Designed miniproteins, single chains, continued (2). Designs and how they scored, part 99

Each design is a single chain, and the fold is of that chain. pLDDT is the mean over its residues in the fold that is shown.

## One batch from the design tools (miniprotein)

Design m7421
Fold by ESMFold2-Fast:
Structure m7421 (fold): chain A 106 residues (1-106)
Amino acid sequence: MALPAAEVAAAEFFERALALLDRPDVSPALLMEELGLPEDVARALVELRRRDLTAAVQAVAGAALLIAGGPPAAVAALPADVRELAQRIAAAILGVPVEEVRAYVA
């Protein structure tokens, strides 16, 4: 099945991120190496995963939706800290300023 490139990139990111979050040895350095995340974003995701795995999965799912160009309302409905992390992850993966992603979700 031929999917748009953005949807393929989003699906690949989501699968890789979930596999990494499932690892007991997941670290900011591993997320930086495997997903290309900046250190501050990688640290925030690992800290969220340690405190609340469901929230970390929601942040990754929200980021994947934004990478796919999906409905911003789904991300806007997330808790503020989870939404902010999802926006920062998506901005890093897309190579755009986080302000552009925030404007899209608003």
Scores: mean pLDDT 83

Design m7422
Fold by ESMFold2-Fast:
Structure m7422 (fold): chain A 93 residues (1-93)
Amino acid sequence: MEELKERLFEILKKYVPDEIAEESAEAAVEMLKELKEKGMSDESRIEASTAVAVQTARVLLRQAGLELSEEQEKKLYEELYEAIRELLEEEKE
């Protein structure tokens, strides 16, 4: 979980301020943990955790008077999705 949080933070900090990046990474990790407890599939966990990270970043940016372009949001979603997918695949080994 710490390794995933750090990986997501590295991606997020390219798009958003560090404080927002930390909050968004934390939200994604908590969602992954919660959905694992509920027995959700890896696919559903990756999708939901990626979505919550992007949504958290969007909300916090808006509160700070900042905004991501549609293109930046899509790129961020794709990078976060791949990072979560790769780490969950490593956990299977």
Scores: mean pLDDT 83

Design m7423
Fold by ESMFold2-Fast:
Order: structure tokens, then sequence, then C-alpha cells
Structure m7423 (fold): chain A 102 residues (1-102)
């Protein structure tokens, strides 16, 4: 998915160079897309950053929910399945965050 590829490239560059030092051109090159393609998915660099923040919030909420489920021995499997279901999506978009969460 093009949108996920853009998010992954943007996150990596923001972590390596910082938000201010990362341009849409840098993200386009890293994602293997045109600037126009990025603007079709995200109207601004700020909107792209907000999308990354929302994805991080979703990951953290999933982990916290899984931790809560894991407190009940009868729900440990549900906690495991919840994390496992989201991991392929999150690993593709945010591999470093997934590695830190495990």
Amino acid sequence: ETRRRILAAAKKLFEEKGFENTSIEDIAKAAGVSRSTIYRHFPSKEALYKAIQEEEKRVNETIEKAKELAKDPSKVQEAYDLIKKELPHLLFTFPEMVAKAI
C-alpha cells in the first residue's frame, strides 16, 4: 500500500534527521514515489506527522489492552492474538516501534 510506504519512510527520516530537517522530497525519494503522490495522501508534512502520531497511539493502545487482558489467565490467548493480529501491519509501517514494544 502506497500510504503505508510513505508513512514508513517519513517516520524513519523524522527519527534520523528530525521533523524540521526532513523535506517532502526526501520522503518521496525514500518511499520510491513522487511528491504529487505524497500530496494525494497527505496535504502537508504536518498532516503526515499527525498520521504517524495516530498510528503510534493505536500501537500503544493495543499493547496496553493486551497487557490488561494478560492479567486474567483465561484471556492470555486473546491478548496474544490481539498483538499478533496487529503486528504484520505495524511491523510494515513502524518496524522500530514494534521491536521496542516486544
Scores: mean pLDDT 73

Design m7424
Fold by ESMFold2-Fast:
Structure m7424 (fold): chain A 105 residues (1-105)
Amino acid sequence: YEEELRQLIRELERLRREAEEIDSPLAEQLIRHLEEIIRLLEEAIARISSLSDEEKQRIVQLARQAIDHARAGIRALREGDVLGAIGSLLALIGVIEELRRILSK
């Protein structure tokens, strides 16, 4: 699980760098949400011994969902799809909320 989470964090860091190439206020919001998700996943690694197997599986699933939403958001931003970009940002907020809920126990 730790190595899987580290690989997912590396992918999120790559997506954050891709978003930095886009000159847009929505891209800045995407970068901020990705930075928060990366921080929460690093916290999950630090607390891995205190997490149940179900919580570990849910965190990995949420990290994968964050990657999918980030990819969709970057694509929408590059295509000028403002509504698609907003949808991806809202989905990432949902991931942040769920990660915070799991890690607040």
Scores: mean pLDDT 89

Design m7425
Fold by ESMFold2-Fast:
Structure m7425 (fold): chain A 85 residues (1-85)
Amino acid sequence: SLDESSSEAEFLVSTSINLLDRALAEGVDRFVQTTRQVVDILTSRTSRVPYTSLYTDGRDRVVSYGDRRLGEVRRKEEEERLRKL
């Protein structure tokens, strides 16, 4: 739904901002390189996975990780919250 899509986008944006903020602290060149990698991942054709996050691997590459388990846990928590209301 639109609401779920917005929540997923907020999570992805927040994770991307944190990654870019850390890269900026390391220097302009690192920030530019990390920004390009983030853009490449966000524009690539990947399977739609809820609560996708971005991180750096041991090769200084920006990789995407779709945490389906986190998405399922949050859905169950929301369902339980609604049941109690």
Scores: mean pLDDT 58

Design m7426
Fold by ESMFold2-Fast:
Structure m7426 (fold): chain A 72 residues (1-72)
Amino acid sequence: MAEAAELLARARELLAQPNPDKEEMKRVIIRLAELMPTLSLEEQLEVHNLILELMSRLSDEEVVEVMREILS
């Protein structure tokens, strides 16, 4: 999916930055999570791994905020 490919590229770009924009990281995580059901199982695993890496750059409070959005 073109949308997923763009988000994956942006996620990798953010992870390469020393001080990535936290709000953009949260938006990318939420958007990737929304697209997961439309992807193949193999693509879902790649997305899951990138989401975990992005979340590792966020505070516990920011992770909770993102998880609430995804689970709602």
Scores: mean pLDDT 80

Design m7427
Fold by ESMFold2-Fast:
Structure m7427 (fold): chain A 73 residues (1-73)
Amino acid sequence: SAAAELEKILEEFAKTLSEKEQKVLKVLVENRGKDVSLAELAKKAGVSVGELRKIVKKIDEKFQKRAEELKAE
């Protein structure tokens, strides 16, 4: 299914991340679709709000780059 393929892509992507970035990604995925504040997400990930913002931006940039590479074939 499309959901199973997405999970596999996320698992492979997670392997390209640092341990700290992987922890942040896990918290984001586990809280997907939940009404959770940025401060609460940061607390769950064990980082400051400022660190969370920087890590999320870095994860997003890496994810976008991979998506562009897949589209370029």
Scores: mean pLDDT 75

Design m7428
Fold by ESMFold2-Fast:
Structure m7428 (fold): chain A 109 residues (1-109)
Amino acid sequence: MKLVVLYATASIRAAAAELEGDHLARAAHYLALGYIYWVEGEKEKAIEYFELARRDLEKAGAEELAEKVEELIERVKKGTLKGEEVREAIAELGDEESLALVDEVEELE
């Protein structure tokens, strides 16, 4: 039930960032969404949202961070993804709200 609330919050923030044309903010929210799905065991959806984040990073010219997100996708496929790796990617984007969502999800593990 708590994860549903976190998902809804992240989805609303992603939609707001899309309306503003802020590709970096939307990427941060998609990273948080992908991590929530991964914790819930929905690996295919986690990959989908990380791919959406990677595309937004590419559109923003953040090529090195987009490569890091591609590595996160490979870790999801291998079942080796750690929340700290997602947290580090979001921290590089400076989005404290998405960082807080990842921290809350880690407390539920």
Scores: mean pLDDT 74

Design m7429
Fold by ESMFold2-Fast:
Structure m7429 (fold): chain A 74 residues (1-74)
Amino acid sequence: KERTLLLFRLIALSSEVEYLLRQARRDGDTEKAAEASALLDEIDAIGKNLSTLSTEQLKNKLSALEEKLQQIKA
């Protein structure tokens, strides 16, 4: 149950970052677009390694990425 909620958080995070990337590209904000693209690469790496990550590791990585997204949005 806890792991399922973390997977939903990962999906939600991915969607929000994709939206931010599209918005930054439309606005011509090349630096923000690059930061959002790098964050998507980190999300993709977590997705590919889900089977090797414990629930605690996944939770910690998600929290760190969510903080990075808030920094990019600021």
Scores: mean pLDDT 84

Design m7430
Fold by ESMFold2-Fast:
Structure m7430 (fold): chain A 64 residues (1-64)
Amino acid sequence: MSDVSDSFAAALGRHAGISAEQARRAVDAAVELAEAGKSTGPEAIAEAAGISREQAARMGSVGA
């Protein structure tokens, strides 16, 4: 029951030019990085989620 999270991932995916599944992985990766005390910058998220640095940066602009 993650309707809000799924809708958010779909919106992020459309904005960044990636799939909703890729956007969801990027959000999950950002949470894991934050919990581990690591950087949540676009490069770190891109590397963890398997998307480009530019795609991760576009996602970050929506979540700020």
Scores: mean pLDDT 72

Design m7431
Fold by ESMFold2-Fast:
Formats: structure tokens, C-alpha cells, sequence
Structure m7431 (fold): chain A 96 residues (1-96)
């Protein structure tokens, strides 16, 4: 499926390159980009991961990215990794 192909391509991409491409696509501010790099390095607490997702949701105007959704996405990222998280954010943007 197109979604599975996008996830596979993301998993084959180095985290730094994946973050840079995502940041450029959505014109993310450097403060969010720096936190995405820290997330990829395992340097963020669960609370900081939730706050990062809420900050991204506000910046991209993703109304469905509420606190419960952000918690669910943090748990999913711990299982499926950064590529799945970034793909999920892109699908939320498309659903607007």
C-alpha cells in the first residue's frame, strides 16, 4: 500500500535526514526541529515528547492532535519509531 511504502522508505532513511525533510516540508521553526532531534536521540522525557506533539499540532493547526491523542502517539513512537510518528503527523495534516 502507499502508506506501507512511505513507512518503509522512512525506516530506510537516517533520522537526521528524515527530520530535515519533515521540517522543510512543513516549514517548522528551529525550536521544534531541535526537539525532534532530541526525541530521535532518546533525550526527551515522556512529558517533553507529549509537549512536542502538542507544539507541532498547534503550529500545523492539527485540531485533532489533542492531549489524549498526543499521549497515544508517544506510546506508538516508543513501539514503531520516529518514521511512524512523522507519518502519523502527516496523515493528521491530510485529514484536516
Amino acid sequence: SPLAARLAAGRATPAEELIDRFAKKYNLPEEIVEKLRKLAAGELSNGERVQLLLDIGKYLNIKSLTLPTAFAMVLAERTYGLPALLLAIEEFVKAQ
Scores: mean pLDDT 84

Design m7432
Fold by ESMFold2-Fast:
Structure m7432 (fold): chain A 101 residues (1-101)
Amino acid sequence: AACSPSLLTQVTELLDALVDTLGALYPNYTIYSTVECSGTKAQVTVTLHSGDAQAATITVTALPNGSFSITVASAGATQTTTASSADEAIATAVRLIAALL
């Protein structure tokens, strides 16, 4: 089942802003994105490819308390942290990717 309109809007806006930011910072990477939004569960996944190689994956999950969980994986390393807002989640994902690429 689809999630609430407000949650869908929130994760779609977060996805669009994250993809735009990463596309500007990493123009030579191909970006793939997916969104899963069902009931009270919302998750965004962004994958960066360098040619045929998956360079990094970012997963952002909206938590019931209004915070976000950010997981970044690259070259066999995985880091997870939390953010209190969508803007902080984007800034955190960008920072973690910059450290791994």
Scores: mean pLDDT 82

Design m7433
Fold by ESMFold2-Fast:
Structure m7433 (fold): chain A 70 residues (1-70)
Amino acid sequence: MTLEEIRERLRKLDKDGDGYVTIDEAVALAEELGVEPEKAREILTSLDIDGDGRVPIDEAARVLHILAER
């Protein structure tokens, strides 16, 4: 799956159009891509600087793309 395909899937989860997704939504997509949910959650949580459980779509897409390639 390409980086752009991952971005498109994350944008569909962004119901508010604010450019962010929840960690839970990003982890669920990671599992669909064959990535271990626990590993994805750990890395995505490290990107959640504000501790609000949300991450930018572009950063989430990059993380999921890198993890799915391994």
Scores: mean pLDDT 78

Design m7434
Fold by ESMFold2-Fast:
Structure m7434 (fold): chain A 89 residues (1-89)
Amino acid sequence: RAREIAELVERLARALLDKDWAAAERYVKEIAKLLPPEAREEVDRAMKEGLEAAINKLMELLGERDREVVEETRKALGKLLEEVGVDAP
């Protein structure tokens, strides 16, 4: 359900703001569980390249289901990375 994904995306953004990278990775995986197995495998593959790659792939896949969630995620992550001056791991 789109609302459940949006709530997890908000938790992901909060974890990034709190500089809790372990929680951020966990939330990416939890959101991926709500996607079809094929999409989840793509997120898992991207995670091996790094958290930033996994987030980008997750947002691409979410765009096919809920574009509003993708837009809010992009704003939160982009603004957060700029404010904290940290590259995605």
Scores: mean pLDDT 70

Design m7435
Fold by ESMFold2-Fast:
Structure m7435 (fold): chain A 74 residues (1-74)
Amino acid sequence: LKDGTYRGEYQVPGSPYPLVVTVKVDGDKATITIDRYLPGGILVKEVVTVPLSDLDSYKSTLTKYEQQALDKAL
């Protein structure tokens, strides 16, 4: 995976708000940002930096919908 920013979006059924995953690759590191919306449009943002080699392991810790958004980013 080349250095750069990758973005994936998944429209969760029944939600008015999209689930957004952004992956910034910088050398041997990936910074993953997951944007989730609570009822009322409240944004919850989670940010994790992992070694690029651990990206698949990190993916396995995500929900099915988060994995779908990540797959669209990559």
Scores: mean pLDDT 80

Design m7436
Fold by ESMFold2-Fast:
Formats: C-alpha cells, sequence, structure tokens
Structure m7436 (fold): chain A 89 residues (1-89)
C-alpha cells in the first residue's frame, strides 16, 4: 500500500513539474513557482512513505525540480525545493 502510494505521488509530482515548465514558457512566473512547490511537496511525501529506492528517486526529482526552478529565475522557489530535498535525505 505505502509503496504504491509513493509511486502515485511521484507521478503527480512529475505532472506538476510539467505544469510548472508550461507556465514558465508562457511567462506566468507566479503560477510556475506554485506548480514547482506543489511538485516538491508531492516528491517529499513520496520520499517519506516510499521504499529506499523510491526515496532516492524522489530526492533526485526534487533536485531536478530545484535546478529547473533556478534556471527559470525562481530563486525563492528553488531554495524551497532544495530544502525539501535536504529534509528527505
Amino acid sequence: MKIEEAEILLALGEMYLGIARFYHSLGRKDEAGEAYKKAADLFYEAAKVGSPELRQEAIALLNEAADLAEKSGQTETADYVRKKAEEAA
């Protein structure tokens, strides 16, 4: 049950990463930032309930999300996401 829950949370997080990148492409910086934060929260929850392997995957996705947010000029959002990655480790 918990492992399946983590997989669903990872999939939802990846969906929000796609939404964040789409908003960034439209110049909608606030919506992009909020979508990155939602993705980070989902990956963080996946790390908490997942197996060690899924936790490692979630942390990798958190670091990817932070890098994408930073590349988008979303410094505050990138800092939030990196903090989630550190807390998940």
Scores: mean pLDDT 84

Design m7437
Fold by ESMFold2-Fast:
Structure m7437 (fold): chain A 64 residues (1-64)
Amino acid sequence: VPEAERLFAEARRLSAEADKLYAQGQAETDPQKRAELFAQANQKYEEASRLALRAGEIVRAADA
């Protein structure tokens, strides 16, 4: 399903961005900036999870 493929692609993109932010957070020595980077990474991971879940629902509905 094209919509599901688009959502999976977006979820993968967000996960990659989150991984980058997480890596930056691990390298950051300022506790305040580190916390902000981890918060941003977590937000993107959550969004990616929601999109992947939605894509899965669309695929299952189409297969039913």
Scores: mean pLDDT 85

Design m7438
Fold by ESMFold2-Fast:
Structure m7438 (fold): chain A 110 residues (1-110)
Amino acid sequence: GKEGREGGERAAEAGESAEGKKGGLAAAEGGGLGSNASSSSPWGSIAGGSAATAAAMSLAGKGGGKEAGRMMGKAAKETSEGSKGKGGEEASEGAKKAAEGAEKAAKKAK
């Protein structure tokens, strides 16, 4: 639920507080925050939200948050493998690990 929001806020911080806010808004929009995002909201397809968050973190993280980008990249990759129907269990584990990592980072930031 809150994974997309955390990704959006972190992207905004990485892109500098004032001018980087637009990057955070785009990431949050990918999470299906606005009705304008269309009916294909990631909440029905969380894989889309994870991919969007990974892309946003990759762009913003190039300036200094590469570690966050790596974590999100792994989650997206494992989701891709699972969607092939080979090992759906691996996809579920990847998603859980990504969620736990995000929550742990939020607790540290406080």
Scores: mean pLDDT 45

Design m7439
Fold by ESMFold2-Fast:
Structure m7439 (fold): chain A 87 residues (1-87)
Amino acid sequence: MPIDKDEVREAMVLITRGVLESTRETLKENPQEAAKELQAQADRLASTDPEAAELYRQAADAFAKGDVDEGNKLVVKAIRILSEKGL
């Protein structure tokens, strides 16, 4: 389901502004590149936030399959988990 755009925007600014803006543009033209960036971000989060890292990996897999809607849902879910932890 679509999630509130203002909530996603706030999460982008606080956590992953550059990655999420690049992902939004890339999703239209190159979902494979978005998948690679999300996988790298998951690797960075694996030590600090393994639950969010796992969601980013699942999002990367979804984008790699061309499932943009599923990938976006998983990214927002990961951001919500980080936000609930005060990140």
Scores: mean pLDDT 68

Design m7440
Fold by ESMFold2-Fast:
Structure m7440 (fold): chain A 86 residues (1-86)
Amino acid sequence: LLEEVIETVEELASLSDPETQKTLLRMIKELRAAEAAGDVERLRRLLLGLKEYLESIYPSLSPEAQELARRTIELAERLLRELEEA
C-alpha cells in the first residue's frame, strides 16, 4: 500500500508546479526513509502531513491533479488505518 501512495504522489508531482513538486518529492524521500528505518510513528506522522498538505492545495490543482490527490488521500487514509490496527 505504501508503494501505491508513493506512485500516486510521483504522478501528482509530475503534474504540479515547481514548488509543489519539490514538496511532494521531499515527502516521498521522507516516507521511504521512515519505511527503511521501520519507524512506524514517523511514517504515521508523515502520512497525516501528506494528507493535510494535499487537502490544503486541492482547490488550486488542475482537474487531473485533483483526481490523483483524491486517490492519494484515500490510499494514505487506508494505510493510516492499517498502521493503527497493527
Scores: mean pLDDT 82

Design m7441
Fold by ESMFold2-Fast:
Structure m7441 (fold): chain A 80 residues (1-80)
Amino acid sequence: SSSQKELADLRIELLDTWFDEVAKLLKTLSEEEKKKILDDVEKGYKDYLEWASKILPEEEYEKLKKRVDERLNKLKEIVD
């Protein structure tokens, strides 16, 4: 449905905004704090994706997972 597509798009936009803010925060932190925040974010999204895999249609889940993976990789570049 159109509302499901709008919700899926909004979810991606909110993820993008969240990751952009996390990236800005990481650049201001110590190396030890960066690693702790990255670990927490990775664990949080792993749990979120496991839950989402049970709730979302396959195509929406794949889109979400791909975006999360892309954004986590960008955060790893800041930390490592």
Scores: mean pLDDT 83

Design m7442
Fold by ESMFold2-Fast:
Structure m7442 (fold): chain A 86 residues (1-86)
Amino acid sequence: MELVEAVRNLDVEKATKLAESRLHEVSDMESFEAYGLAYSYSQDHVVEAMLKSAKNPEKIARHAKRLRDRGEDELARVLEEFRSSL
């Protein structure tokens, strides 16, 4: 889970590189957790890179819905709000 670990370690450069070049190699679960964590840590560059490299607004919407299904409504709202700011 290199992407989530890079986000947690505040290694913005590594996390951004992984998001840009290797997002397709990470599982949906890892990208889902990384999006929420990067936003909560104010790593806006990482979140933006993930959203742009995915080029799939539907995937982001599905991740937000999964957060709501788990009762993490605040984290889902934060992810949705950041997406709409782009």
Scores: mean pLDDT 67

Design m7443
Fold by ESMFold2-Fast:
Structure m7443 (fold): chain A 91 residues (1-91)
Amino acid sequence: SAMAVIQASMREGARETVRALLEEARAYLERAKQYLEEGDLEKAREELHKALTLLIAARLLAAMSEDDESLAEADRLMEELDELYKKLEEK
């Protein structure tokens, strides 16, 4: 049916977008780790805020597209982000 084809195409497009958002969020988390290691707490916080924004978007889109694998990955990266925020607060 046309409905099933449209829904499948929309879900695949959403999944590609979620994968891109998660990959970009991972890059921001890696930069945050580097800045935290270097003692640049301001830049570390900026990169964490960028990662958080992308993870919120990825999580919402993954949930709406029924992408359980990407939703689990977003939750895992959110946990990693929380640990980095804790390290930032310990100064």
Scores: mean pLDDT 84

Design m7444
Fold by ESMFold2-Fast:
Structure m7444 (fold): chain A 69 residues (1-69)
Amino acid sequence: DGNKTQIESLKTAYKHIEEQRQKRKERLRKEMETADPQQQEQIQQQLKDLDAFDAKLRARIAAEIKKLS
């Protein structure tokens, strides 16, 4: 049915976004290994910002799935 297809499409889209975010986090963590303490704090903030954005996106997707379920 249409709702099942829509739910799967949302899950697939989120998976791709999550994969891109994981790659960004990996780059930031690698950068942190050679960063000074001040730069490490800045990188930690960027990681927190990425997590906050992901939380908002997850909430939006969950709300859409709930409407389709």
Scores: mean pLDDT 80

Design m7445
Fold by ESMFold2-Fast:
Structure m7445 (fold): chain A 65 residues (1-65)
Amino acid sequence: SEADHATLVAFARELGLDEEHANHLAEEALDWAQGLREKGFIPDSLVLPLARLVLEEEARAVLST
């Protein structure tokens, strides 16, 4: 949802990403987690937590490299 996307963008920016990079990574992470939900692999309640977890790992990789 738009609210979930905004939450992830804010989180990514707190981790040190710029707005454009935060927006793209948040969208990719959320889309991936929604895909898992649509396939029945996870419940709706895990979509945002898993998107956040993946986003954090990707942000740390970008900032460390």
Scores: mean pLDDT 83

Design m7446
Fold by ESMFold2-Fast:
Structure m7446 (fold): chain A 68 residues (1-68)
Amino acid sequence: ELEKIKENIIKVLTSHGVPKAVAEAIANKVVEEMKKEGLTSVEEFFEKHKLNEAFLKSYGVTYEDLIK
């Protein structure tokens, strides 16, 4: 469910030192785009889009961390 994906993204990012407001913005952006494209997994989103990859890596986060 998209709500659980959002919660997981926020928890993972904040545990890696991303500010909560930034983590919430990223989670909302991912969930909104997934809804628009009919995607059900965050893995599909990151495979299709590279928008946040470099930013996430700067905090030591990978897309694999977000889908666990």
Scores: mean pLDDT 72

Design m7447
Fold by ESMFold2-Fast:
Structure m7447 (fold): chain A 61 residues (1-61)
Amino acid sequence: MEEKLEKMKRELAEKMEKAKSDKEEQDLMTETARRLLEEGVPPEKVFEVVSEAMKEAEKKK
C-alpha cells in the first residue's frame, strides 16, 4: 500500500511539473484523487498524497 501511494505521488508530481496551466494541474489532481478513492484509500490519505505531489511539483518549477 505505501509503495503504491509513493508511486502515485511521484507520477502526479511529474505530470503537474509538466502542466502548462492551473486548470491542467487541477484536472490531474482530481483524476489521481478519484483513482485512489476507487482503490479504497481513505480520503485523508488521498488528500495527503495530492498535497505532497503539488508541493514537489512547485519546488521543481
Scores: mean pLDDT 76

Design m7448
Fold by ESMFold2-Fast:
Order: structure tokens, then sequence, then C-alpha cells
Structure m7448 (fold): chain A 76 residues (1-76)
């Protein structure tokens, strides 16, 4: 049983790393999209867009952390 648990733990660690990498890529995409759109907006709208992008980034990271936690919970 312990050997299978260790194997599943390694699989979960790999999935967790893939989820983190995917989240980092999406965060970079959100930031780049916000910067691109901000260039065509008023300063006030650009500031609001950047604030929304930061909130989206925080929410994405939070969801990713929750999904990773759920994967580890499934091992217990």
Amino acid sequence: MEQKLQQRLQEVEQQAQQLRDAADQEVARIRAEADRRAATLSPDEAERLHAEALRRQAALRGRTDAEIQRLFEQLR
C-alpha cells in the first residue's frame, strides 16, 4: 500500500506542477492582453483594466491552489 501511495503522490506532484505552469502561462496571457487593451483606452479605463487583470490573476492562482489541494486530499 505504501509504495502505491508514494507513486500516486509523485503523479499528483507532477499534475500540481503542470497546473502551476499552466496558471503561470495564463497569468502572463492575462497581463499581456490587459497591456495590449490598455494601449487603446483612456488612462482611467486602463487603470481599471489593470486592476481587473490583477484580480483575475489572484483568482486564477487561488483556484489553482484549491485544485492542487483537492488532488492531495484525494490521496488521503
Scores: mean pLDDT 82

Design m7449
Fold by ESMFold2-Fast:
Structure m7449 (fold): chain A 89 residues (1-89)
Amino acid sequence: MIQAEVTATYDAASGTVTSEVRTDAPSSATLILRWSEGGTGKVTTASARGQNVTFTYQMSPESSVVTNEVFIQLPGSGPALSGVAVVRR
């Protein structure tokens, strides 16, 4: 089974959420990161390939929490939820 680990941190000075994803997925896999903001309801996604990928996201000032969900998509398959991290300001 493919595994993914996600860690997320929030920098109050910049308002930036940094999400680090590590996975044993093959190079043909796509990593999809979804940020869901509490309060605003805003949802944003980013995607990349690699076994160690860092994503950055600017948190809305009206939000106090961001849920980071990592999905792995293999060729010919739908995306599968593989990791979750929550950051709060």
Scores: mean pLDDT 82

Design m7450
Fold by ESMFold2-Fast:
Structure m7450 (fold): chain A 74 residues (1-74)
Amino acid sequence: MKLSEEQKKKLEEITEETIKKLKETKNPSVDEIEALFKEHKEKLEKEGIKENPNDPVYQKAENKLLSVVHELLS
């Protein structure tokens, strides 16, 4: 499934918002990370954006988020 330009923009906006929250929580616990990811997923579902690991646009946004988590936990 290909994301629309509007969905792509929303995916980027929601991803940036989640990244901002993660950066504000410099030493997040596993529970805090899981809570933020749940909130992130719920916001994406509200915009009609489903998890699709085979979509390169979705993968890029998720990889950006995971990269920030990895940096914060290092």
Scores: mean pLDDT 77

Design m7451
Fold by ESMFold2-Fast:
Structure m7451 (fold): chain A 75 residues (1-75)
Amino acid sequence: MVNSLEEAIEKARELGKRYGFPLTLLAVKDGKVVASVTINSEEDIESKVQQLLDDAKKNKYSFPFILIGFKDGRL
């Protein structure tokens, strides 16, 4: 669960280090995927996380979010 842009960026960095790139990142609210993004490299993390959160906010969702990351559609 993340409550800020900074926490979301930190979580995305952790997931990218653990699973590698490209990384699919999902923002989940109340059991629904409210936004998704693909991060292709570590350099893209900040811009792609910002895009993910902007997409969620545009659809009227706000913090907190659950972030789920995976590679190739497998765990």
Scores: mean pLDDT 81

Design m7452
Fold by ESMFold2-Fast:
Structure m7452 (fold): chain A 101 residues (1-101)
Amino acid sequence: PVLVASGGATFPTLEEAQAAAAGEVRFELVDLETGERTPLEGEVTTEVVQEASGNSAVLATLVAPAPADADVARVRAEVTFTLPDGRVVRGAGTATLLEVP
C-alpha cells in the first residue's frame, strides 16, 4: 500500500510562497488521539496558487510507502515548510491510503 499526503500553507506574497516551495518541505502523520508525530519520507511535489484574497498558497503532495501501523482515519497529515531564511511554517493536510493490487 502507498500513502498520499497532501497539505499546504498560505503566504502574504508570491515571493514568500515561491521561496517556501523551493525550500525544504516535510510531511508528518499526527495521531489524532495522542498527538504523536511520525515523519514521512518520499518525493514531495509543490504547486504555488494565487488566491482571491491576494495571498499565495503552496500546495504540497507526497507519495510514500504506508507505515505498517498507520490508520488514516486516526491520523492527519501536517506539512512543514522551511524557507531559505530559516523561517518554519506549518500547514494542515490530509492522508489517503491507496491499496495497489
Scores: mean pLDDT 77

Design m7453
Fold by ESMFold2-Fast:
Parts: structure tokens; sequence; C-alpha cells
Structure m7453 (fold): chain A 84 residues (1-84)
């Protein structure tokens, strides 16, 4: 599933806290500014579900573009692109 694929990407991220902070910047740019995704770093399954929901609402292309603009590393973007 999309959630399982995202969870696998999160498990491979070297610094999940740094990733979640970049994700919060991306989420704010997409209109999800009231969601603090960094709060979910200790619950990777919940974080994966939130990521999947955002990608479904805005579309994979727009979501990945926001992650790139927020400074998420391209290797992480490539893995998420295969999942979304």
Amino acid sequence: SMVEGILAVLESVPDLVAFARRLDVAAASLGFGDILLAAFVHDPEALAERIAEMARRVGAEAFLAALRAAGVPEDVIARLEETL
C-alpha cells in the first residue's frame, strides 16, 4: 500500500526529525499549515498516514514539488516518487 511504501522510506531516512521539519515547510506551502508533522516523529506509522493523505489531496506531482522546494534530499524524493 502507499502507507507501507512511505513507512519504508521513513525507516530509511538518516535524520527523521530534519525530514519532518522540511515536511512541515512543504505542508504549509500546500495549505496544511496547522499540521505539525514533526510531532509524529515518534510514531512513523501515523506520520506515513499523514503523508499519504496529503499526497492524495494535492496529488503526487504537487506534493513532490513542495518537498523539493522545502529542501528534502533528492534521494528521498526519488524513493517517495516510486511509492506515490
Scores: mean pLDDT 81

Design m7454
Fold by ESMFold2-Fast:
Structure m7454 (fold): chain A 103 residues (1-103)
Amino acid sequence: GSLAEELERFVTLVSKYLSPEAAAELRALLARAKAAMATPGSAGALIEALREMMELLVRNLSNFSPELAKLLLEAREALEAGDVGLAFQKLREALELLEKEEA
C-alpha cells in the first residue's frame, strides 16, 4: 500500500491500546500527516506531524510493549535527524509487530 495507507492501518491498530482521548489526538495527527503528504514542499510539516505522533505513542505505549516502544523511539530519532525513509521503515516494523500480536 501507499505510505498514507500504511499510516492509516498503523493508527487503526495502535488506537486499540490508547485511551479515547489519546486515540482522538493520534487521528488528528494522522490527518495533519496525510495533508502534508498531499502537499508539495511540505516535508517539514510531515516530519513535525510524525514526530508528535511518535512522541504520543512512546508516552502511551512504553509500558505495553518494550519492543514496540523501541521501534517508535527509533522512528522519532530518525525524524529528528530528518530521515523520513528510516522513520517509515521503523513504522513498518512496528505495524508488522502489531499485526502479529492482533492475529
Scores: mean pLDDT 81

